Designed miniproteins, single chains, continued (3). Designs and how they scored, part 82

Each design is a single chain, and the fold is of that chain. pLDDT is the mean over its residues in the fold that is shown.

## One batch from the design tools (miniprotein)

Design m11010
Fold by ESMFold2-Fast:
Formats: structure tokens, sequence, C-alpha cells
Structure m11010 (fold): chain A 80 residues (1-80)
């Protein structure tokens, strides 16, 4: 997982500081899913799918570093 996150971050031109933000956001999202009921988990997963779809349909040049961080977090969470 860490190796995959580092590879994606480097491919998207993100700094080590942004990589730490990805790790923090992943921990936050995982804890939120763990503490959520079934309906809340379903809504969160649908929201993450929407983020991935938006990123994949938007040119990379138009995405901010913050949006790239959100994309990596969403993609990694959905893979688990």
Amino acid sequence: IDEEIEKLAKELGLSDEQLEKIKEALEYVKEKLKNSNEEEQKKLLEYLKDIVEYYETTPLEELSDAEKVQYIVAKVVLKE
C-alpha cells in the first residue's frame, strides 16, 4: 500500500509533504468508515467513486495538488 501510494504521488508530481497529507487523510477516512453505520459507509464510498471519476475525466494539467491528494486517497480506499 505505501509503495503504491509513493509511486502514484511521484507519477503525479507530488512532494513528500503532500505524501504525508495523503497518509493523514487515509487514516482519517479509514477511521470514519470504521465508526460509520452501513448507510453512512455506502454514502462515503459513493462519494469516493465520484471523486475518482471526476479526476479520470479531468485533464491532469487542470488539477490542483490538493485534488491529486484527494484522488490518491479515494482510489486507495476503494481498492481496499
Scores: mean pLDDT 77

Design m11011
Fold by ESMFold2-Fast:
Structure m11011 (fold): chain A 73 residues (1-73)
Amino acid sequence: SKKEEYIKKAEEYLKKGGLALRKGNYDEAVEYFLKAAEYYEKAEEYDKAKELLEETAKLFKAIGKEEQAKKLE
């Protein structure tokens, strides 16, 4: 289904975001997390999209990346 395709894309972008974050590519990580949230929203998985953005924003704040955190709010 189209919903399953959107969830799969969200998961792919989430993995890319995590890899970018681990490499210290913070701006790239933000873009991937925003794409992941967008695909969760397209899949009508609104709680997953919201939780992803809230958790990643908290993580960026914790490591002193305030500008990146702001983009996820």
Scores: mean pLDDT 89

Design m11012
Fold by ESMFold2-Fast:
Structure m11012 (fold): chain A 100 residues (1-100)
Amino acid sequence: SLAARLEVMERLLERAIRAAEEGRLDEALRLLEQVGVGMYILSQDPRASPRVKELAREMVELGRELGRLYKENNGKIPKETLLEYLERLRELLEQMREEV
């Protein structure tokens, strides 16, 4: 179900936040990449409402922005910056859960 897919993405994002808080930034980025793939698929799912697709696209774009910052800063992101992006993604995912 759509709700079950969101629960999986929520758990991945919670694990990414925990990894980032504990200084495991590479692990946090790998988990975030998995969330990005899931959100990209969700943005194209005909069963998802227009609002869910909009929120999924916003999450994909935030992930892409973070990926660009990572490359531009020679594979380094400050922990605080990563945590700010992860928290913004959490807020978008919470809004998504209210739509399903």
Scores: mean pLDDT 86

Design m11013
Fold by ESMFold2-Fast:
Structure m11013 (fold): chain A 99 residues (1-99)
Amino acid sequence: DVARARALLEEGKRYFEEGKYEEAIRAYEEALRLLPADHPLRGEALAALGEVYLALGKYDEALAAYEEATRIFEANGDYRGALEPGANAGLLRIQRWLS
């Protein structure tokens, strides 16, 4: 299942690069479904999902995804992995306060 999740993450990234956002979301959600709770790859999938939601202007969904990605990375001691989704979540929180 982890190997399939990795393949889905790779596929989702290609869809995102092609502007196929709905296909990217589907691939990342399928990857998350195959991964156990707090698995490190969930952090990667959630951060990637946050990027797709951000590209679509779905700021609430992007914020939720980045916050969960940050939590997963931190739970796994991956503070480097937490930096970008954490910063993106912080920026989205500020943007919501300004709106």
Scores: mean pLDDT 87

Design m11014
Fold by ESMFold2-Fast:
Structure m11014 (fold): chain A 62 residues (1-62)
Amino acid sequence: MTKEEVDEYKKKGDEALKAGNYREAFQYYSKAATGYAELGDIDKAKEYGRKALEAQRRFLGL
């Protein structure tokens, strides 16, 4: 995954979160986390992995 693709997934995740679309936010943040991990940015991968998990919990009502 390229840095530009990861930046796009991050932006779409942020937009979905602002709109309250937690399912979409989970999907996009998960893709961003995977992309950051592929790029070797472990700190960003962990950050977006946590955001994905939080979005998933809100989507599932946990």
Scores: mean pLDDT 85

Design m11015
Fold by ESMFold2-Fast:
Structure m11015 (fold): chain A 64 residues (1-64)
Amino acid sequence: MKKILLVRGDDEEKARKVAEEKAKELGADEIIILLNVSNEEALEIAREIEKETGAEVLLVRAPE
């Protein structure tokens, strides 16, 4: 089963760094970066991707 890593953050550079590190740790097949979205919106997007792809979606927040 595919693993998709969803990274939420307000800073693109910080989000990219977190995405690279977490993708390696978690064995993610795909990375999606969400900038300036609420946690609720990120959760809705994660659920939609899960339904459409059947993949396992992992949601993380980039630190400030």
Scores: mean pLDDT 80

Design m11016
Fold by ESMFold2-Fast:
Structure m11016 (fold): chain A 62 residues (1-62)
Amino acid sequence: APVLARAVAPVGPTTPTSLSLRPGDEVEILGVDPRDPSRVLVRNLATGEEGLVPRSYLEVLS
């Protein structure tokens, strides 16, 4: 089953692989960053864009 989450804090694009998110944006968690397990690869469900975001900025949806 897809792991769905939403952003609880704004995320800005700080690297070429990072994704910008606004609070309330819904994402699918695709996996953990192999270089840093505090980051996750996500897909924005509204835009289809993929990128890395800090795991702590996401709330997993039940």
Scores: mean pLDDT 77

Design m11017
Fold by ESMFold2-Fast:
Structure m11017 (fold): chain A 81 residues (1-81)
Amino acid sequence: MEVELTPEAQALLADPEVVALLREAERLLQEFADTKDPAVLEQAIAVLEELARRAESWGLHELAAYLRQLAEQLRKLLAEL
């Protein structure tokens, strides 16, 4: 069936604000893939950083680390544009 959610991911998805931020990050990343607009990438990075802060405050340190790593990789991509 659908992808199995970890307990950490399930806890994160219980927060409507977190769900909205995840949707926004996905939309921005898709928009960047289509337009290659650096401003869209900057917005995606900011959303991922906010998600990481939320995850960390909930004690979801591994998820926060993954989100920060993704944001860091996108920052490197932004610097190359």
Scores: mean pLDDT 75

Design m11018
Fold by ESMFold2-Fast:
Structure m11018 (fold): chain A 87 residues (1-87)
Amino acid sequence: MEEEVKAAEEAIKALREARENPDKFGEYLSRAMAAASKMSPEDFEKLSELITQAAQARQAGASDETVRELLDQAIKVAEEYAKKAKE
């Protein structure tokens, strides 16, 4: 339980850092993905899909606003998981 909460919090932290530090975007997304892999399979799939979409959008030259929206959605998924894990 605590380890799962910590994994979600690390994913949230990494996603927020990716949002604020575009120069290290790929490194922070990799950290978020690693943290997400410790979550339940269902929540991991949702979170990993959003992280992958954000990475692909950035690589394809999407606007910073579009990338940030995808990161915000990923953060919300991780926050919801952390809330459930704190039961």
Scores: mean pLDDT 79

Design m11019
Fold by ESMFold2-Fast:
Structure m11019 (fold): chain A 78 residues (1-78)
Amino acid sequence: MRPSDEEIEANAWEIKGAVYKTIADNFEKQGKLEEAIQSYREAADAYEKAADVASPEFAPVLREGAQEMRKKAEELEK
């Protein structure tokens, strides 16, 4: 079975989101709040792009992830 182009694209954006989340978490632990905020926003954008191309079954979970990342950035920005 060959994955659809949309499934491959959604997975790529989801991976990008997870990578940026990890980077953001590490910056936050180091007290680098500006870098953490930027990385959380990048993660949110990646999860939203993943949701846009994902199947209806997985889109809600990805959008929830994006919202969580945006909330985290907003909490750090104050």
Scores: mean pLDDT 82

Design m11020
Fold by ESMFold2-Fast:
Structure m11020 (fold): chain A 72 residues (1-72)
Amino acid sequence: DLRSSSDTLSQAARGAGRGATPEQLRNAAVSAELQGLPRASERLREAAEVMERGGDGYEVLRRSAEELRKQS
């Protein structure tokens, strides 16, 4: 569900303000996949990779959540 995936990504972005690490985002991606949210899982993994490379993984989560919400 696009709406559920968007909500999951929005919650992850909020958690980022608490200093979420790439490992925590990968753990969130596994949880999302187990909940049947593969799109959220994919975006969480991408955000973790961006963060590991020194990029803004939080911005990736925000943009992905907005895109999925527009599609739902």
Scores: mean pLDDT 73

Design m11021
Fold by ESMFold2-Fast:
Structure m11021 (fold): chain A 88 residues (1-88)
Amino acid sequence: MEAEREAAKKAFQRYVDEVLAADKQSPAAGSQKAKVLGGLGVQGAKTLGKEVGDYIIKLLNDAAKQSSPEVAKVLEAAAKKVEEAKAA
């Protein structure tokens, strides 16, 4: 229901914020944290539907624009995985 979707969106925003904070300290640390976001995003899209999937994709792509090149590539790959899962 709505409360679950809002909670998921807020949780995913916090995970992305943690990745961006880690990237500012070390691109390697940011990259390690970012690698789990693809799996979490796929689960969110499959469980809570396209609206949450679309939110996650936008959030990941927006974060990639603010990230080091190393972390940006991981976030863009994660966004593609969520988009594919949303379509399947």
Scores: mean pLDDT 82

Design m11022
Fold by ESMFold2-Fast:
Structure m11022 (fold): chain A 84 residues (1-84)
Amino acid sequence: MTEELIRLAEKYLEELLKEDINDPKFLSRLIGDALRLIGMLLDASPEEQEIIEKTLEALREKYPDTPLLLIEAAVAEAYEELFG
């Protein structure tokens, strides 16, 4: 459900925000997670795609100054935990 995915993605985002965005290893991990999210969207049903897109929109609205890469990584990790 979208609400559960939002809560879990927000929890993952809070953990990711504790990391150093200037660490090359951390940036590499974020890029990998963002690419994984793209793969999830391509393989997702229309209903699953809508849940992912609504979750991304909700987090972008709540965290407007946060780099999109961090939000995408958090959503990828949360989606894998709930629906993977």
Scores: mean pLDDT 83

Design m11023
Fold by ESMFold2-Fast:
Structure m11023 (fold): chain A 56 residues (1-56)
Amino acid sequence: SEEKLEELGKKYGLSVEQVKGLKRLAEELGREVAVQYAVKYAGLSREQAEELLDEL
């Protein structure tokens, strides 16, 4: 839901749009691509990125 994505964004310092983008990346290109994107461009650690994607 939108509320869940907003809560995840607040937890990890991301906008709802960024969380939606990571979810879409994981669905279209796979989990590892989304993790790498989050680490390089969203400023998350690998551990934070993996935790975020597990909650999506």
Scores: mean pLDDT 84

Design m11025
Fold by ESMFold2-Fast:
Structure m11025 (fold): chain A 70 residues (1-70)
Amino acid sequence: SGAVESWTTAALSLIDQNDVEGLRHLLEVMKERMSPEDVQAVLERALEHARERGNEEIQKVIEEYLEEVR
């Protein structure tokens, strides 16, 4: 649970900065270090945040990663 919260916080920070490439890099590192279930949990929370911010490019990136873990 602590790992999911830490990765989520990092992802939300990058979303707030509109850092698309930084987000892609973070998600690749996260996939190597966490279970698919924990990756999915982070991605679903990140997607909601990206939708609230209205960044369509970041939403698409997160949706692409979600398709890989489902």
Scores: mean pLDDT 85

Design m11026
Fold by ESMFold2-Fast:
Structure m11026 (fold): chain A 80 residues (1-80)
Amino acid sequence: SVEEQLEKLFEKAREAIDAGDVEGLMAHLREITKLAVEANSTDVYRKAYEILAQVGKLARERGLPPEVISDAVLEFDRAI
């Protein structure tokens, strides 16, 4: 399901944060946005938004550049 794909992308985003892999993190965030847009579902949008919020918190705690998360959230808001 799309929800299962979003959960797998969340785990990949967490792994990228733990590795300090900014490019990998950005790629996973873009894929989350793409899946949400393609699904065109309020439940999927909510799930994707919750994942972006959790990823943002984790990235901040790990000291990653805040621009990575702010850019991803802005791209998501523009896409939906």
Scores: mean pLDDT 81

Design m11027
Fold by ESMFold2-Fast:
Structure m11027 (fold): chain A 61 residues (1-61)
Amino acid sequence: KLEEKLEEALKNLKEYVKYARELLEKGEKMTQEDLEKAEALLKLAIEIGRDKVADYATELE
């Protein structure tokens, strides 16, 4: 179902946000592989639920 795919995409996006925040706190930069993975997850999430992903990202800030 579309809802299940969206929930999975949001879960992956949430994990990425936590990872990115931890890197920023340590003053480290993301690797190219990490950026490529993040871009793939973001692209998938956008395709499934653009508006819902935007709202979720705002809530995490």
Scores: mean pLDDT 64

Design m11028
Fold by ESMFold2-Fast:
Structure m11028 (fold): chain A 84 residues (1-84)
Amino acid sequence: VKEKLLEEAKKKIEEAEKKLKEGNLEEAEKIKKEAEELVKILSEAIEEAKARGEEVPPVAYFLLKLNQEVAEKIKKLIEKAKKE
């Protein structure tokens, strides 16, 4: 499961990079926003579960970190493309 999630994350980054090479900045921004939205949903769900005294599964923290890394990498790619 984790291995498949890592591969999907890598594919999203590669897709954003491809869109930027095509000059499609809007589509790259969309992929970034999708990752940022997942970060928001996961962060809120984790904090709510912790507030209720519920055990948060390790996979939830893994998904949060993975989507944070995806969003950050795409953000850096967009910034680099804008500078060129």
Scores: mean pLDDT 80

Design m11029
Fold by ESMFold2-Fast:
Structure m11029 (fold): chain A 85 residues (1-85)
Amino acid sequence: HMRKILPVPETVEEALKNLDELIRYFKEQGDEEGIKIAEEARKKVLENKDPRKAFRDFTVRYTAAKLRKIGDEIDAEIAAQRAAA
């Protein structure tokens, strides 16, 4: 597990660079959800010109998606254990 920490973007250009780096990282990890959420955040930076809000929205959406996936994996494990009994 490697946690990539990027500085909070202050400009549109910095936000796009940070999001492009995150998209590259997610592609290397095979994280399709991360790619999708980062691409949506990139689109919002271009539309709204608010790099800080777009980065916050990305963080919230990505964290929520990861927590949901962990919950689904736990539920699947419980169901598998129950089927094996």
Scores: mean pLDDT 73

Design m11030
Fold by ESMFold2-Fast:
Structure m11030 (fold): chain A 65 residues (1-65)
Amino acid sequence: MREARAGGARGSGLNAGGSKELVEKAQEAAYAGDNEKAAEYVEKAALEGGKTEHAERGRKGALAA
């Protein structure tokens, strides 16, 4: 019923602000062939998400994705 109030109710803690945009940029860079840039964005996304509270899950989640 009550939405996340963060643009969308799709994964409030998964993709709601924070690392989501960095992950998207990482995928775009990887698709373009810039593995170095992609790795940099992934690392930043993991730091933003894992550094706050989910240090273990953020690290494994980013690698699993």
Scores: mean pLDDT 58

Design m11031
Fold by ESMFold2-Fast:
Structure m11031 (fold): chain A 69 residues (1-69)
Amino acid sequence: DQVLQLGQQAQDLYKKSEEYEKKGDYKKAYELLSKSIDLIRQMLTAAGQPDAEVDPELLEKKKELKKKA
């Protein structure tokens, strides 16, 4: 249950990040994506995978948003 809850929260923040990116608020999009990634790491830990890597595509998107912010 913890894994599903964290995953859903991460998805919600990712969607909010996309909405702010659409509005041109890259700083807020970056903050929301960063929080989403943190929740994904918490989800992986709860799933017994604390050493698992976050999706590289999400990390690259975070770098792009930071450059635009």
Scores: mean pLDDT 82

Design m11032
Fold by ESMFold2-Fast:
Structure m11032 (fold): chain A 90 residues (1-90)
Amino acid sequence: SAKEKEEQKERMIEELVEKWGLSEEEKEHLKRLLEELEKAETEEEVEALYEKYKPILPRFAEQAKVQKLTALKLRKIGDEIDAELAARKA
């Protein structure tokens, strides 16, 4: 549900704020970064977000980049396996 997604996002933000000792302003930037990162579908978009947020949240921007790029690479590998299996069946 929408409420469960909102609660999950708020909890994630609070955990990161506590873990990294972020200010209220940095918390707002983190929330925006996470929203934009969720929408990022390509490595180019992830790199653009990293460059944008590196001067504001350098440590978190670097970790977010690594995690998101890893997720995108794993998805691509899965897609390539599925495509190869479909081609072999045809």
Scores: mean pLDDT 76

Design m11033
Fold by ESMFold2-Fast:
Structure m11033 (fold): chain A 66 residues (1-66)
Amino acid sequence: MKEKERKAAILFTAAGILKAALELGDVSYEDVIETLEEMLKYAQEAGDNETVERLKKEIEELRKKA
């Protein structure tokens, strides 16, 4: 994998873990949103538009539930 693609894959995996932790009540919506916004910055720098779009949608969904 290209370095940028590998970094994006790690971000996707981390986002999935955070959503699971949120469902279990281990973290707050605010904490997850802040973390996903940081991941969004890294995905934008990596030039992975597909990951950027996915993270934006997940952040928007969480903001509606917060």
Scores: mean pLDDT 73

Design m11034
Fold by ESMFold2-Fast:
Structure m11034 (fold): chain A 74 residues (1-74)
Amino acid sequence: HMLTPLEVLEKLPGLSRDERIEALAELAVRIMKLTNGKVSLEQALAVAEQIAKGAGVDLTPEERERIRELIEKR
């Protein structure tokens, strides 16, 4: 059920823009949960951005903000 960071990295280039945003938001939320709150929202978002960049996906400022909003609605 949960996508691992490696699964997100592997699938990211094949996903639509909206699917990428959802996958990266889920990844950020999972990082925060797995670290028991040690990683902040901003840090988790930065890690998700680095994973996206590693997969060849450069996020726009609008996409970054949408990811942030999805995490905050949690």
Scores: mean pLDDT 74

Design m11035
Fold by ESMFold2-Fast:
Structure m11035 (fold): chain A 99 residues (1-99)
Amino acid sequence: TQQQSQSYVQNAQRSYDDARDYYRQTQRLADQVPGVRPLARGAGSLYNNAQNNLQVAIDNQNQGDVQTVQSASGTTQGSYDNARRLYRQAQELARRLLG
């Protein structure tokens, strides 16, 4: 339904915003601890993937393709989950490099 598509787009938007936040936090950490830079690059790629899939969700909502909207939302959620994981790995790596 249109309401289901709207809900999926809203979820994709939140996942995109969270992936962006984790990328920014990981990049800030990489600026302080150069050894974290590969993880920051990984988070940046996930942020870009989330942005692309958010756009797919929005475009397909306008076409009424609920299944594609749901799939794109799920992919954006996966990018968020992976960006969060990379940020946690970056914090652990930074702790080891500074300790």
Scores: mean pLDDT 87

Design m11036
Fold by ESMFold2-Fast:
Structure m11036 (fold): chain A 65 residues (1-65)
Amino acid sequence: MTREVGAAIGIIGLGVEAGLEVKVKFEDGTIVVTLAKGDPEKEKELERRIKALGEKLGLKVEIKR
């Protein structure tokens, strides 16, 4: 299992905890996460947690809304 796959699973889990749907894809070494529209405060919290996970794993993360 690659670091990217592990990160994607982690990000999806964070989305489930926040009650938000997330879509994850890989583009040129970057993990691109698209957040479904929902509670704006939950979106901000989820975005911060996803970025923190990416930094911990040494992966570039881009958030799209």
Scores: mean pLDDT 78

Design m11037
Fold by ESMFold2-Fast:
Structure m11037 (fold): chain A 57 residues (1-57)
Amino acid sequence: SPEVERRRRAEEELIRHLKEKYGFDSLAEFLQKLPEELRKKLMSLTPEETLRVIDEL
């Protein structure tokens, strides 16, 4: 499915962006260091939406 592939690419890009910009090895490590309210919000989003929010930070 093109939609599933797009989501997977966004997820890979998100992890790469976190590693390059913040030095985190995983999404879980990044989420662990966020305030609980923001962490819960990001966990409710798609990888594409999460990437956009992080880019704004």
Scores: mean pLDDT 73

Design m11038
Fold by ESMFold2-Fast:
Structure m11038 (fold): chain A 74 residues (1-74)
Amino acid sequence: SVADKREAFRRAAGQLAQEGLERTPAEQRGAFEAAFSAIVAETLAELAANPDTPLEDLLAKFRARLDAALDELS
């Protein structure tokens, strides 16, 4: 179900948030948290618009956006 997919995404996103915070300098943590929140919202909006999107594809898009944001903070 979409709810199960959303929960699985939320759990994976939480793990990636922890990894991202460990990679982010203390001075940039607020910027990382803001970017992470925006990327989560964008990904969930895409799932809401296209409920049939496979979890694998959703996570791949999320990871790509997160990696781009982390590069901007490096």
Scores: mean pLDDT 83

Design m11041
Fold by ESMFold2-Fast:
Structure m11041 (fold): chain A 91 residues (1-91)
Amino acid sequence: KKEELLKILEEARKLVDEGATPQEVADWLLEKAREHPELRFELETLAGIAYIADAVAKRAVEESGIDPEEAQRWAREVLKKAIDEFIEYYK
């Protein structure tokens, strides 16, 4: 099922590139994990990374006065790198 995992990871990467928030991507990945229980560990791990990146970005805005757009750009970049690492690992 590595081919199915790679397709989902490539779709997740496309969503981030098209401007989806890390939270939106995390929710999408959790839905894909429900549809593909055999991929649940990998997809839930990525969803967790997305949620953490989003939470860190929100905290930086609230506590440090970082621009919300800059914080979200950072969080999307973290998620993109995580997805790219998973794609390279499972190729």
Scores: mean pLDDT 85

Design m11042
Fold by ESMFold2-Fast:
Structure m11042 (fold): chain A 58 residues (1-58)
Amino acid sequence: SEAERLKEQIDKETEKKIKEAIEKYRKAGGSEEEALEMAEEIQALKVERDEKLAEIEK
């Protein structure tokens, strides 16, 4: 139950940050260079999420 609550919180935080990265990309006009930067930022956020989830699961 507590682990499930923490997982949901982490997922919501990651989703919010991913949306911010996508919004930044859209405002930048959608160039290939900006798309690569967005992809790298999203990948880093997913790695951070996975590390937090691993801490909950051990």
Scores: mean pLDDT 79

Design m11043
Fold by ESMFold2-Fast:
Structure m11043 (fold): chain A 64 residues (1-64)
Amino acid sequence: MEKEKKKEEAIKKAEEAAKELAPRLSEEEVVKRVTQLLVDMGISEEEAKKLAKEIVRKVFEELK
């Protein structure tokens, strides 16, 4: 995606998905699923991996 607004929306959806998945899956599995979700929303694979790792790390820290 070319615009920051679309990235922010994708990040919010990824955070929500990570929170739903965190109680059921390992951190590594949640990162994989959130990365795929971001890619499906039009984020590049490289950027999606970076964002997914940060989002999932934050969610898992909040649950501890």
Scores: mean pLDDT 78

Design m11044
Fold by ESMFold2-Fast:
Structure m11044 (fold): chain A 76 residues (1-76)
Amino acid sequence: MTPAEIKEQEELGLKAAKAAAEIGLDEELSKEAEKALEELKKAGAPEELIKAVEEAAKNTEVKPDEERRKILEELK
């Protein structure tokens, strides 16, 4: 990979991670995070980075507020 390609992948990863972190406030960011994950996979980003961003995105999509509240209460 060229240094420029590595920098682009790192920037995409940071954007995806930031979008995923803010996803709890906005459903539109969820779709952007999924697009960023697809771009990362196509670019051949490290599996570790892809998994981290994918987990962050799923944390808001797959855990509705009601189920998230129940899980948090059970965890206590």
Scores: mean pLDDT 59

Design m11046
Fold by ESMFold2-Fast:
Structure m11046 (fold): chain A 60 residues (1-60)
Amino acid sequence: SPEEIREMIEKNREDVKRLDEEIARLRARGDSPENRLRILLLELVKGSSEYVIERLEKLL
């Protein structure tokens, strides 16, 4: 239903915000190979959630 889709969008938006906060914290810790890899992995997860949001919005 449209309501279930909206709930799923909002959940994914919350996940994106949490990932952005974690990425910002890691960026603030400085530049290291370990930090760059961690940030890359978090950005990939964030991209997946953003893609889900985009696809779900097209169903509304």
Scores: mean pLDDT 88

